# Designed miniproteins, single chains, continued (5), part 100

Each design is a single chain, and the fold is of that chain. pLDDT is the mean over its residues in the fold that is shown.

## One batch from the design tools (miniprotein)

Design m19469
Fold by ESMFold2-Fast:
Structure m19469 (fold): chain A 61 residues (1-61)
Amino acid sequence: APRFDPVLLAGLLVLGGYLDRARGEELVAYLRAHPQATAADLARRFGVPRGPVSRALRGVS
């Protein structure tokens, strides 16, 4: 299982305007395949600044 909910993370980044819906779906698929991926890995792969990814990972419901 991933370290965090990939659907919630993708949703937060899409709502924040950092990803479109298609890129958010790619992020969900990537995290399901690579549950060890870090905020830095996601930022680099999807072209999102690391700060927003790290904030989303620390976000509360």
Scores: mean pLDDT 74

Design m19470
Fold by ESMFold2-Fast:
Structure m19470 (fold): chain A 66 residues (1-66)
Amino acid sequence: MEVVYSLADPEEVRRRVKELEKKLGSIDPEALRNSPLLRSAPVQVDSSGRLVVPPDVWVERTVLEE
């Protein structure tokens, strides 16, 4: 866990998808493929050209998770 810039990394997206999987209960490959997180991943690029997710997305996704 020694990363300072993995908020919007593909691994972070994968982790969010995994959390959604638990919330859904039983996920089929079709349901996972149709996941809005994977299809419409809210990912942006930093001024340096790196992946970053805006704080607004965190708040919205966090509330939905809770």
Scores: mean pLDDT 49

Design m19471
Fold by ESMFold2-Fast:
Structure m19471 (fold): chain A 91 residues (1-91)
Amino acid sequence: MALEKLEEARKAAEEGDLKKAAEYAAEAIKEAARLAAERGLAAEHGLSEEEFLALAEEFAKKFEEFFAKLDKEKALEILDKLEAEVREIEA
């Protein structure tokens, strides 16, 4: 699911639509965070699921604002790194 949103983000970035790419990337981050919380990552860091997801929401919001202002090349580099992190969480 998160990987599907990252694929949509990559397509938008390739077309130069950084705002749309940012929206998809932020949604991917939130989906990956939900899976990580379900797998106990929040508890490993001494956080409740609610606290962990609230932090992920805040991060996704700031990431979206940051990402929308990037150059296409930089955006694609960041999407590659996010895909690697999401694959690690989903594995």
Scores: mean pLDDT 80

Design m19472
Fold by ESMFold2-Fast:
Structure m19472 (fold): chain A 93 residues (1-93)
Amino acid sequence: LSEEEKQLARALYLVDKYLGIAFYLYLKGEITEADIGLAMAVAATGPLGREILERYLKKKFGEDYLEKVAKEIESFPEPSEEQLRIARATAGL
């Protein structure tokens, strides 16, 4: 992964944990482009959408794997203020 991809994953993660996890799983090829597009659209609908995304990821990957992925993202380079702004808009916040 490029430094920019890592920064984008961390930006999304800082705004919404499971949206960031979903994006990083997409970057690793573990979910499809259609799946990430749907996940982002669902998360943008608000708290219920974000809960649906969390439940989907936990069912598909398991909590232990998602926590391992979360720790990887937390080690990524700091995102820019612009990347954080885009991430907030993407999360519907």
Scores: mean pLDDT 81

Design m19473
Fold by ESMFold2-Fast:
Structure m19473 (fold): chain A 69 residues (1-69)
Amino acid sequence: MSQIEQIQQQIQQLQQQRQDVREQMRKDLENEPDPVRYAAIALLYTERLLQIDRQIEQLQKQLQALLQS
């Protein structure tokens, strides 16, 4: 498998993970009537999504560099 194909697979896997995290966040927040607990849950999921987004961005930059070099 080429380096480009490996990076594309990693991006796709992280995008799927991001979708799964967003769906779980939606379900957890939908079931939380307490505003303080809601805010805490939202913060934890936001941090997880930011970490995934940073990983995707880094891999996309690597892919772009390989495709343009």
Scores: mean pLDDT 85

Design m19474
Fold by ESMFold2-Fast:
Structure m19474 (fold): chain A 94 residues (1-94)
Amino acid sequence: KAIGIVLTRKTTPEALDEILERAKKYPVIFLAFEPEVPDSLLDRVEEAFKDKPALGGLLKASPWVFDFADVVLTDDPAIKERLEAEGIKVELIV
């Protein structure tokens, strides 16, 4: 019922388009992001999911949000490797 989204300094607008498309079917959104992510990308996530229950925060401060997600979306292979090592289900956006 819930999806996690991880945005990093490497996240492109094209990767975000894919993330938003895949996440739209989920009723609850958990967002974790690096401080270097542009506000313009964060604003797009907030606008896309403004009518859904959502929690967001800095990636370093909010690792616990992934415990409540059925799957986590990321465009960073290093994030995927790390989260999968902790037993979290991750889908890599390419």
Scores: mean pLDDT 77

Design m19475
Fold by ESMFold2-Fast:
Structure m19475 (fold): chain A 78 residues (1-78)
Amino acid sequence: MTVTISGEAAKAFLTEALKNMEAGKTSKEAFDAAGKKALEVDPSLPEEQMKKVVDEYYALAQKNPEGTRVWLKAMVAE
């Protein structure tokens, strides 16, 4: 199942994930922090929905950590 977030929460999620990955944290730590940051920016987001988003991005990072970092940089640069 595909789960999406948008707007300021999505940008905060991607930015926090990239920041933590560049700081040498694990993908799990990076995306857990990203999910928490997105909820801080938009507390109206359903917690369960955010957990699904975290899980989906974590799965992508497990398949290709380098490609995921490059992709995050491209997304944040917008």
Scores: mean pLDDT 75

Design m19476
Fold by ESMFold2-Fast:
Structure m19476 (fold): chain A 55 residues (1-55)
Amino acid sequence: MTFEELMALGKKQSKDPSLVGYLPETNRAAIAEGDVDPSDFYSDAAYTTPLVITP
């Protein structure tokens, strides 16, 4: 999935309050596939270091 697709998916998920609870194993996948802006959940521009686990 490209970053553009990630942002579009995250934007869609941002309107869904049911997106709750990230598992440590799956939170990166959830961020990559469901968050508003992956960069908000990573401290690095490369999106490799998770910043926040619970939104």
Scores: mean pLDDT 45

Design m19477
Fold by ESMFold2-Fast:
Structure m19477 (fold): chain A 76 residues (1-76)
Amino acid sequence: SAAHARAEALMAQMEALTAQILASTDLQEVNQLIQQMEALAREAAELLRDDPAALARFMQRAQQMGQQVGEHLLSL
């Protein structure tokens, strides 16, 4: 569906932002990138609201990215 295609595109953008966060040592830049990720995550979750299986897979992937970002923040 168009909603699933958009959610996949948002997920790809979140993965790219995660890579940028992990490459950055600037706390201000990292915080701005995290805000962008939160906005994309909200849009993706909304698009997948009526598909519990797709939403669960999205949440799992988002949680893994959040864990990597959290570990990176502790190293700064």
Scores: mean pLDDT 89

Design m19478
Fold by ESMFold2-Fast:
Structure m19478 (fold): chain A 99 residues (1-99)
Amino acid sequence: GVPSLKTPIMSDEEMNTVNAAGLVLAAAELMKNNTDLELAERLLESAELLAQNEEAKKAVEAAREKKYEEAIEYARKAAEGYEELAERAKAVVLRRAAE
């Protein structure tokens, strides 16, 4: 992926949380479309390891419970201020999954 223009001002904890949010968004899309469920599960496991705030953890839990709209909402809240970066992370993951 291309480097984020915001990377130099983010802490490692913030970067991990944004990446976790992007992984949850990607997993939720795969699960909603019933596509590559094994990859979706791996993405949620990775997101759980990277999740630094309560919102990111709730996003993972909601996705595992198949509450995809709640998972998307919590992921966006977890990445507050960096929602565009989380959506870019989602796009990169989904592009790689399609290869």
Scores: mean pLDDT 80

Design m19479
Fold by ESMFold2-Fast:
Structure m19479 (fold): chain A 64 residues (1-64)
Amino acid sequence: MLQQAQQLADQAFAVLTEVQRREGLPLSEILALVDRAVEILSKTWSQDALDFFRDRVTARLRAA
């Protein structure tokens, strides 16, 4: 359900911001990693949960 998607989105944001800081990756590369995570999760998650996860992570990354 959405609570699990929210928790994973917050964890993904923390991991991706740490990777961006260490590697100096541009936002476009970080967003590509989000797309790959959605692709992997699409095998087990509903479309609503995937949309929530993607929207939450991308909104937080753009606000940072």
Scores: mean pLDDT 79

Design m19480
Fold by ESMFold2-Fast:
Structure m19480 (fold): chain A 83 residues (1-83)
Amino acid sequence: SAEEEKALEEAYEKGKEEGKKLLYELHSGNRPPLDPSLPLSPEEIQKIGQKKAEELLKQAKEAIPTSLDEAKELAYQAGVYDA
C-alpha cells in the first residue's frame, strides 16, 4: 500500500542520515575495505554500497506482507549503504 511504501521511504531516509557520518571516510579511503580481495578506491567502495543497498531494498519490499517492522529495518540498512 501507499502507507507501507511511505514507511519504507522514511526508514531509508533515516538510514541515509546515519550514513552521512561515513561519507568523509568513504571519500578519504579511511574506511576498512568491504572486500579485501578487491582493489578498492573510495568510488568503488561507494558502488559496492549501492549494489548492497539495491539488494536490501528489494528484500524490504518482499518483507512487507510478512512483517512491516522487518521491511522497515531492511530499508533503513539500504539507506545506510546508499549514503
Scores: mean pLDDT 68

Design m19481
Fold by ESMFold2-Fast:
Structure m19481 (fold): chain A 55 residues (1-55)
Amino acid sequence: MVITREEFKEIAINEFGLSEGLADALFDLADRDGDGVLTEEEWQALFSRSSEPPP
């Protein structure tokens, strides 16, 4: 499954409670291919880590 930047931001903000700026930055970080899309595996791994706030 593939997620676009807009879908990623909506999910990150609404489902995971991330800020819009953070969601955008994380998308750019994970989208190393520059295709403007992420696989479900890639964004889930990213959100699993981001759901744990740093100490």
Scores: mean pLDDT 70

Design m19482
Fold by ESMFold2-Fast:
Structure m19482 (fold): chain A 72 residues (1-72)
Amino acid sequence: EEKEEFERKLERYEATVESLKAAGAPEDLVQELRELLEEYRKAVEAGDLKSAKELEERIRGLIAQAAEYLAA
């Protein structure tokens, strides 16, 4: 059940990153987010939920940074 929650979060984060890119977020931030999402996917697939949670915090931070850039 928890692993399924992380898999659903991954899908939502992937959709969010594509939306940010479409809205004009900087390519370097989009690339960094995609790299973190790939690491997050690998952690979830491996059942390493601790690493997945740590990566989620970093992903959330970069999404916030990209959203702040778009608000400026």
Scores: mean pLDDT 82

Design m19483
Fold by ESMFold2-Fast:
Structure m19483 (fold): chain A 64 residues (1-64)
Amino acid sequence: GSSDELDLRDDIVNNWVPTAKPGDRFVVEKTSGTGYMVNVSLRNDLESRGWVRVEGDPFVFELP
C-alpha cells in the first residue's frame, strides 16, 4: 500500500541519496516496488536537494 511505498522512498532518501557524489545518477521511474506517487515524491525530494533532471528524460536525475 501507500505506506509501504513511502517507507521505500524514505529508505532511498535517508540511506542512499546522502551517499551520492557529483555525477551520480538516479532513475526514479525504475525504482523497484515504487508506484507513480512515490516516484513523484522522490523526484521532488531529489530536486529539493539540488539534483537536476537529465535533458530528454524526466525521470533520470544527476547530482551536479
Scores: mean pLDDT 66

Design m19484
Fold by ESMFold2-Fast:
Structure m19484 (fold): chain A 83 residues (1-83)
Amino acid sequence: MSREEALEEFRKGAEKLSRKSLESALEALQNRDFTAALAVVKEMEEAGLISKEAAELLREQLVARDEAFLEEMAELIREILKK
């Protein structure tokens, strides 16, 4: 799975999350609370909002602490919250 495909699945799944869950996820990403961010990815996978392959790629990027990728995830959540 590509980085772009995983982010697109994350975006579509995140649109189905409650506003409170989105705000919590954004706070975790902004504060670099990787334990909380990993918990959100696991919850989305268990809820069927993202595929296992997307969840694995998202976990890999969170563990790698790729600042650019984390900021892309945070920006997707910010865009959803503006609606």
Scores: mean pLDDT 82

Design m19485
Fold by ESMFold2-Fast:
Structure m19485 (fold): chain A 100 residues (1-100)
Amino acid sequence: STAQEKLKELEEGLAEGEKNASELSESQRRAVEAVKKGVEEAKKLKEVTQEDIEKVEEKIKKLKEQGLAEKDEKKREELLAEIIRLEAKKLTLELKLELE
């Protein structure tokens, strides 16, 4: 029930974000698109395991380490978008696993 409600809230939040995308700054629009992409990638998985979640967590950790070392602002923004995508994917996978 609670996991189902959280998934619905995420889907409704994404729909509202898309609706208002034209009013967002470029950076905010990129963040919304990154979240949407992460959720969509997670939804495409027919079966979710704890190993799938752990693999996403490892990728997030590596990207965060790369971001701390990156001096080019554009590359840092690209790394941030990838982190946002993977965080959204991880959350969606965790909710799917909780729902069976």
Scores: mean pLDDT 78

Design m19486
Fold by ESMFold2-Fast:
Structure m19486 (fold): chain A 74 residues (1-74)
Amino acid sequence: GEEEIEKIKEEAEERKKRAIEEQNYELVKELKEEGEKLIKLGKEKNNGEWIELGEYILKLAEEAEEEIKKKEEE
């Protein structure tokens, strides 16, 4: 289980980096959808690790969106 969570975190962090570099809101949307799905799944299964993972990914999506908006103001 832990290896899977670690992999998902790394992939989400890479998507955040790509979203910012490409100014790509589609990647931000993908991160938001993944985070929301993981939170829902974690709540249904009473699994705190999946909820925390989903919340982390949503945070990455918010940070990516903010950085893209800053770049668009340039």
Scores: mean pLDDT 84

Design m19487
Fold by ESMFold2-Fast:
Structure m19487 (fold): chain A 91 residues (1-91)
Amino acid sequence: MMSEERKKKLKEILESTKPKDESLKTIVDALKNGVPLRSLIGFMEPSELKTEEAKNFVREVAVNGLDVDEETKKKIEKLSIEELIKFLRKL
């Protein structure tokens, strides 16, 4: 379960994000509706992230929204989007 501080950070990211493409809009709407980040990203196809904006948003939300240690956060920052999705499916 996410800590209250991480929930606040995630909420700020979600509220500041104005999605311009449908893939990013779908991700933002799902997270706002309480779909767990792990479930959402773990079952996503990489092709659903069509823009660099959507890919960067997913990475930022993973780094700030997941209840993982600092070593895991550094690993996430260096992963491609395909590797990130595969990694999250194994969590």
Scores: mean pLDDT 68

Design m19488
Fold by ESMFold2-Fast:
Structure m19488 (fold): chain A 63 residues (1-63)
Amino acid sequence: DAFRRELEREVEAYRNSPTFSDMVRSLDRIVDLARRVGADTVLRYLRELGAEDLAATLEFFLR
């Protein structure tokens, strides 16, 4: 799934962000992906990737 691969790259970018600004940019891209694909799909993928912290953050912003 192309969206899952894109999400995996953004999660890695978030985890490896050298600055807070870069981390926020990665989070914004994850939010944009959720708005494009659907929050449920992105939340499911995040949990499968073990990114429970990002899933909780995304739920707060989208619900």
Scores: mean pLDDT 78

Design m19489
Fold by ESMFold2-Fast:
Structure m19489 (fold): chain A 68 residues (1-68)
Amino acid sequence: MTKRTLGFLVPADTTAEEVRNRIEGRGFKVVGLVMTPSRTVPGQKNVGVTLEGATDEQVEELKKELSA
């Protein structure tokens, strides 16, 4: 099954579990999740998520909902 990856920023106090629950709560399967402190934006984290079975359209909609 095709894997899709999306990236976005979250506040530094956001946990990986919160991000995963928000995405899985929308019916997506999270197969990869990476959170790294942002070097360019203090107090924020870069999030990289890999989803299984999502379409490009679903990934774009999800990214819009998760991003400001």
Scores: mean pLDDT 76

Design m19490
Fold by ESMFold2-Fast:
Structure m19490 (fold): chain A 86 residues (1-86)
Amino acid sequence: SKELEELWASLSEEEREVNREVALRLRIVGLLEDLRFAIEREAPLEELEEIIRRLEEEIEELPPSEDQRREREELLERVEELKRRR
C-alpha cells in the first residue's frame, strides 16, 4: 500500500537497521495484503504461488505474529480452494 511505501521511505538506513523487526513485520503485512488482493481478483495461480513464496522467505527471518499466522493460514486455504475450482 502507499502508506507502507511512504512509511518505509521515511525511515533512514540507521532507523531501518534499528527497527529491522518492524520493517520485516511491515513486509509481511504488505505481502499478506498482496495475497488477499490477488485472491479476491482471482489472479493466475503462478502469481499466487510467487506471492506465497516471497511471504515464506520473509517469515523465515522473523516468525509471524499469531494474527499474521492465522491470516496466512486462511489465505493459503483460499488459494487451495481456488486451485481445486480450476
Scores: mean pLDDT 75

Design m19491
Fold by ESMFold2-Fast:
Structure m19491 (fold): chain A 69 residues (1-69)
Amino acid sequence: SKEKIEEIKKRAEEIKELILTGTVEEGKEAIKKLQDWIAENLASLSPEELSAALEELGKVHKLLLEKME
């Protein structure tokens, strides 16, 4: 649903903020929690919701790697 995709994007924005303002370790932990949430909800996510979740996961991973440079 559109609402679920917005929830996914909101979770990703919170992780992005934490990566920008926090430590690398905090960023890694936040990304792991998002990965765990996706895994736990895999059966209940639509293909569109799963695609959005994986896209946002990729974006926060890229941002963390950039912070580590």
Scores: mean pLDDT 82

Design m19492
Fold by ESMFold2-Fast:
Structure m19492 (fold): chain A 104 residues (1-104)
Amino acid sequence: SPLKKEINLDMVLMGAITGVWLTLRYLKKHGLISPQEAAELEQLIDEAVEALKNRDYERLIATFERLIGLLRRLAARLADDPVAKARIEEAIGDLEVAIEELKE
């Protein structure tokens, strides 16, 4: 069913975006992220939501790649915090899966 394929894709894409948002909330709650880094993540999350709403999958892939880049920089800075690092790496993994689903 084309509708079932579309719903499943939307769930994967929204799941990845939600994972980044939950990671951001964790980092903010524990004082592990600067206000500037938080604002950059929030802007990219908003851009991803708008791209998904508009079915602009090329823009969505580009935004996810930018999110992965930013999250990798945060993971490197937080290497000595195993909980924060694991949460960030999980969010990166979800974004990588979402990009592959968009390319299939």
Scores: mean pLDDT 89

Design m19493
Fold by ESMFold2-Fast:
Structure m19493 (fold): chain A 72 residues (1-72)
Amino acid sequence: SQPRPGASLAELYYQQGLEYYKQGKYEEALKKFEESRKLYEQELAKHPDNAVLKAKLAQVDKQIEEVKKKLE
Protein backbone atom coordinates (compact mmCIF):
# COMPACT_ATOMS: atom_id res chain seq x y z
CA SER A 1 0.00 0.00 0.00
CA GLN A 2 1.13 3.56 -0.69
CA PRO A 3 2.25 5.60 2.35
CA ARG A 4 -0.33 8.17 3.45
CA PRO A 5 0.85 11.63 4.65
CA GLY A 6 -1.07 11.38 7.95
CA ALA A 7 0.14 7.81 8.56
CA SER A 8 3.74 8.85 7.77
CA LEU A 9 3.56 11.69 10.32
CA ALA A 10 1.97 9.27 12.83
CA GLU A 11 4.94 6.91 12.33
CA LEU A 12 7.37 9.82 12.87
CA TYR A 13 5.66 10.74 16.17
CA TYR A 14 5.70 7.06 17.17
CA GLN A 15 9.48 6.86 16.56
CA GLN A 16 10.02 10.10 18.53
CA GLY A 17 7.99 8.58 21.38
CA LEU A 18 10.25 5.50 21.37
CA GLU A 19 13.34 7.75 21.53
CA TYR A 20 11.96 9.64 24.55
CA TYR A 21 11.01 6.33 26.19
CA LYS A 22 14.59 5.03 25.80
CA GLN A 23 15.82 8.25 27.46
CA GLY A 24 13.44 7.77 30.43
CA LYS A 25 11.43 10.85 29.37
CA TYR A 26 8.09 9.15 29.88
CA GLU A 27 5.88 12.29 29.88
CA GLU A 28 7.38 13.40 26.53
CA ALA A 29 7.08 9.83 25.19
CA LEU A 30 3.38 9.74 26.18
CA LYS A 31 2.67 13.04 24.36
CA LYS A 32 4.32 11.75 21.17
CA PHE A 33 2.49 8.40 21.32
CA GLU A 34 -0.84 10.25 21.87
CA GLU A 35 -0.13 12.47 18.81
CA SER A 36 0.67 9.33 16.79
CA ARG A 37 -2.55 7.62 17.99
CA LYS A 38 -4.73 10.60 16.98
CA LEU A 39 -3.29 10.64 13.45
CA TYR A 40 -3.70 6.85 13.02
CA GLU A 41 -7.29 7.10 14.36
CA GLN A 42 -8.05 9.84 11.81
CA GLU A 43 -6.63 7.74 8.94
CA LEU A 44 -8.44 4.60 10.13
CA ALA A 45 -11.74 6.54 10.29
CA LYS A 46 -11.28 7.27 6.55
CA HIS A 47 -10.20 3.67 5.78
CA PRO A 48 -11.79 1.44 8.46
CA ASP A 49 -10.86 -1.82 6.69
CA ASN A 50 -7.12 -1.03 6.45
CA ALA A 51 -5.37 -3.85 8.35
CA VAL A 52 -2.00 -2.03 8.39
CA LEU A 53 -3.51 1.04 10.09
CA LYS A 54 -5.30 -1.21 12.63
CA ALA A 55 -1.98 -2.95 13.43
CA LYS A 56 -0.13 0.39 13.76
CA LEU A 57 -2.83 1.80 16.06
CA ALA A 58 -2.68 -1.36 18.25
CA GLN A 59 1.13 -1.00 18.44
CA VAL A 60 0.84 2.65 19.55
CA ASP A 61 -1.89 1.80 22.11
CA LYS A 62 0.39 -0.88 23.62
CA GLN A 63 3.22 1.66 24.02
CA ILE A 64 0.84 4.18 25.66
CA GLU A 65 -0.11 1.53 28.26
CA GLU A 66 3.58 0.73 28.94
CA VAL A 67 4.40 4.45 29.39
CA LYS A 68 1.40 4.91 31.73
CA LYS A 69 2.74 2.06 33.90
CA LYS A 70 6.07 3.94 34.17
CA LEU A 71 4.23 7.12 35.27
CA GLU A 72 2.21 5.36 38.01
Scores: mean pLDDT 84

Design m19494
Fold by ESMFold2-Fast:
Structure m19494 (fold): chain A 63 residues (1-63)
Amino acid sequence: GALEERIKELAIGQLELLGKHLVPNGTIKIEEVDENTLKATATGPEGTYTLTLNLETGELTIE
């Protein structure tokens, strides 16, 4: 519903900000893995970070 779409938009924005913090001059790609999981791949000169967010639990994993 509309609330779920708004939560997803906010979550995407937060992942992009966190990715930019980790790799300020890098590239950030955000993809929907499933209905409750967002994945952000932040790539910079020092390497790549993978951010996984569960939209139901709010759990964030950084690798």
Scores: mean pLDDT 82

Design m19495
Fold by ESMFold2-Fast:
Structure m19495 (fold): chain A 93 residues (1-93)
Amino acid sequence: RAREAVTLSVGLALRLVAATTPGSPSEVEAAADDPLLRAVLTLARERGPLDPAVGEATLALLRAQVDAGREERLAKSGAISAEELRARLEALE
């Protein structure tokens, strides 16, 4: 429930930290197929994870990932979990 939203947020925070760590391009390479994730990681690398623009882009990415995951969770039998996750992400604002 709430831990799913926290886990997703922590996962993105760790990716942002990894992207800003010198000498580790692996997170940016892993994001090659997701232009929004790649843009957020690139911005974090240039501005640092504490820049407010990175925070706004991270929230947009979290919402996009929740939306993208909704269909799969509905098909799998997680419709309520997807809605709960979205509501908790909204509560983080």
Scores: mean pLDDT 54

Design m19496
Fold by ESMFold2-Fast:
Structure m19496 (fold): chain A 77 residues (1-77)
Amino acid sequence: SQMDLTILMMRSFSLIVEAEVHFKQGDLDAARKALEEAMETIKKAIELAKQLNDEKTIKILQKMEEQIRELQKKIDE
């Protein structure tokens, strides 16, 4: 449902914020774990958005997936 999709998107945002906070505090292990959970949540959200044929939301979620990957790259540099 659209509500379930919204909940998954909100959870993904919360996990990205959590990862950024941990990164700023120098807790790289906690940041990586939060990003891994965010990535899994985004993948579930994309699958649900595909079932709903919600192409705009799929594109938003894919941009969030790119944001997660960019932050992972910064942590590993």
Scores: mean pLDDT 86

Design m19497
Fold by ESMFold2-Fast:
Structure m19497 (fold): chain A 72 residues (1-72)
Amino acid sequence: MERVKELIERALELARQGRIDEALRILRSEGNALITGTVLIGIADGEVDKAKKEAEKMEELLKKAEEEVKKL
């Protein structure tokens, strides 16, 4: 969760600078990497249900961030 918030803050800063395409790119690429990593670690630790719920929350935050960037 913390790393997702840091990524969102970085993307919003880029968007405020007029670098909207770059902001969307990092949200999509680094966001997908964070979600995938969360799921894989949860599977390895035997906490699949917990990892799935955390991944769903991360996806919600990233999608809302993309919408905010697109409005700029």
Scores: mean pLDDT 82

Design m19498
Fold by ESMFold2-Fast:
Structure m19498 (fold): chain A 71 residues (1-71)
Amino acid sequence: MEGIVVELSPEEEAQLAELNAQIAALEAEFKANRDTDREKAKEALKKMMELGVQQVKLAVENVVRAKEELK
């Protein structure tokens, strides 16, 4: 839920920040190429989806940690 805050380790924060930065960069690339280069836009979208899966995995692991902290 939006109200639940879990303290992330420096490594977890770094991984999430890296994934968010990469997704944002690919989203910008997709938007830049969607009307001019369809193949580059598709490649960017595919990479965004792959990074999204990694982001979900980290989120699930963080939820498990939150449950342990809540006991």
Scores: mean pLDDT 72

Design m19499
Fold by ESMFold2-Fast:
Structure m19499 (fold): chain A 78 residues (1-78)
Amino acid sequence: MTPEQLKENAEKWRKGAELNRQSAEINKQLADYYKTKLGDERKYASYYTAYNINLVGYQFSEEQAKRLEEEYKKLLEE
């Protein structure tokens, strides 16, 4: 992969991480709302599950971005 391709792909993973982070925050807020305001444990569980899925996606996307950023740096030093 060229340095330009590594940089572009790292930026795409960073964007994916941010979108997953935003979705996680929304799902956590909805989970809390259903639990604390409505007492709806089933919807709480559903939104909390979505929160955890988005949180995993956020972490994975950040790890991929860091890996590509490190590869980009190494290629510039060669």
Scores: mean pLDDT 85

Design m19500
Fold by ESMFold2-Fast:
Structure m19500 (fold): chain A 95 residues (1-95)
Amino acid sequence: MELSPEQQKKVEKMEKEKVSDEEALKLLYELAEEAGYDVKTRVIERPLMDDEELNKLLKEVHEELKKEGYVIGVVKLEREGDTLTITVHGIRPKA
């Protein structure tokens, strides 16, 4: 899917500046909002769980986002001690 000329310039600038993956993701979401997409972020903190419970939770979050018209989430998983932090970003067209 092609970016607008203005969006392409922002991506090219980022490539030249060698930004982190987190900064790259942030820019992608900013570009999505500029392109007429709404971005929704959910942050969920849980104790460490097994893969089956984690997959079930991710499925429930994905289904909730779909009900609101959000199409896809980027999922980030972070472990801090005994705590798992799950960040999900959903994207949908602006009405």
Scores: mean pLDDT 66

Design m19501
Fold by ESMFold2-Fast:
Structure m19501 (fold): chain A 62 residues (1-62)
Amino acid sequence: MSQIVVAVSRDKKEAVIGVSDLSEEELEAVIELAKEYEKTVVHADEKYKERFEEAGIEVKVI
């Protein structure tokens, strides 16, 4: 089951997004969501790291 958890800072400028078991469509949706914030860190499995980093998004591997 896909899981997406989003935590946004009080000023709405920063986000932390945790993801697991994403479909390709869900991965693209999370990339677009992450770009809406001035600073985003995505917590994801190693297999998603390249896709997020190519989009300019910081990744913390879990």
Scores: mean pLDDT 82

Design m19502
Fold by ESMFold2-Fast:
Structure m19502 (fold): chain A 94 residues (1-94)
Amino acid sequence: SIDELIERLKKGVEDFLKHLPEDVAKKVKEMMEKIIEAIKNKDFETAKELVEELGKYLLEEARRRNDAELETLARVFVHELLEAIEELKKLYEE
């Protein structure tokens, strides 16, 4: 179900936030709230655009901190978000 996929997405976000510095986690949480709102509004193009902005922010933060683990985690997280959005889009279109 759509609700189950959204809840799975929220859990994935909470798990990711645990691996982030506090200031980065706060920004990611704020951006994820906007992404989830776009998904609920069926605005998947805005959701994807916001994920791209999130990815750029995380990569810039990883480079600033010289944190290769954060860069890897950010790349995986962005990929999983885009995959989840595409799956949600298909469910809403069915």
Scores: mean pLDDT 84

Design m19503
Fold by ESMFold2-Fast:
Structure m19503 (fold): chain A 56 residues (1-56)
Amino acid sequence: GYVNVGTYDGYKVMYNPETGEALLLNSKGEVVATGVYDEAKNQLLGPDYKFKKVEK
């Protein structure tokens, strides 16, 4: 299941530790972007998120 790991650029970051998948949600809970979350570095990885920190 997905857990909230913080925010990025005002979007809620939901992370699935079983798959490594990250979802970015707007204030309505709609998925606006996807990527991968690296827990050890606290970073979003993906085409638009290279080396970007997640706010806790």
Scores: mean pLDDT 76

Design m19504
Fold by ESMFold2-Fast:
Structure m19504 (fold): chain A 70 residues (1-70)
Amino acid sequence: DEARRRAEAILARARGVSPAALREALTPADRELLANLAETIRTFGLDEAELETIARQIARGLAAGAEARA
């Protein structure tokens, strides 16, 4: 499943970890995010520039979420 592989690569890059490390540390929220990313990739056939934009957006969202959680 290429879309799933690409989604895992995007999230791993956003977190600065390997895909294998990400897979072992997946929470239910992470699984939901990966499923949503994979569906988006399948639906729109995103190119590398679009995937890089998504990776940056996820990294920003994770940083903002960490700041909001006390």
Scores: mean pLDDT 71

Design m19505
Fold by ESMFold2-Fast:
Structure m19505 (fold): chain A 72 residues (1-72)
Amino acid sequence: ELERRAEEEGERRRQAVLDRTDEAIETNLAYLNEHGPLSEEERKEFEETLRKTIENGAADSGARARERVLRE
């Protein structure tokens, strides 16, 4: 069941990144608000950009982990 193992590994890696993503975004936004005034518009833009960037990274990490299991 190589396909099942690849799926589990990929999902595990992706989920681990995503689980830390929300906390990282919250921490970064709080830090920015502490050290500089952010408008609601700027905050939403930063949150959206950070979330998309991390989601893309998580998807890539998961895909690579899955591919690694399938190739090896």
Scores: mean pLDDT 75

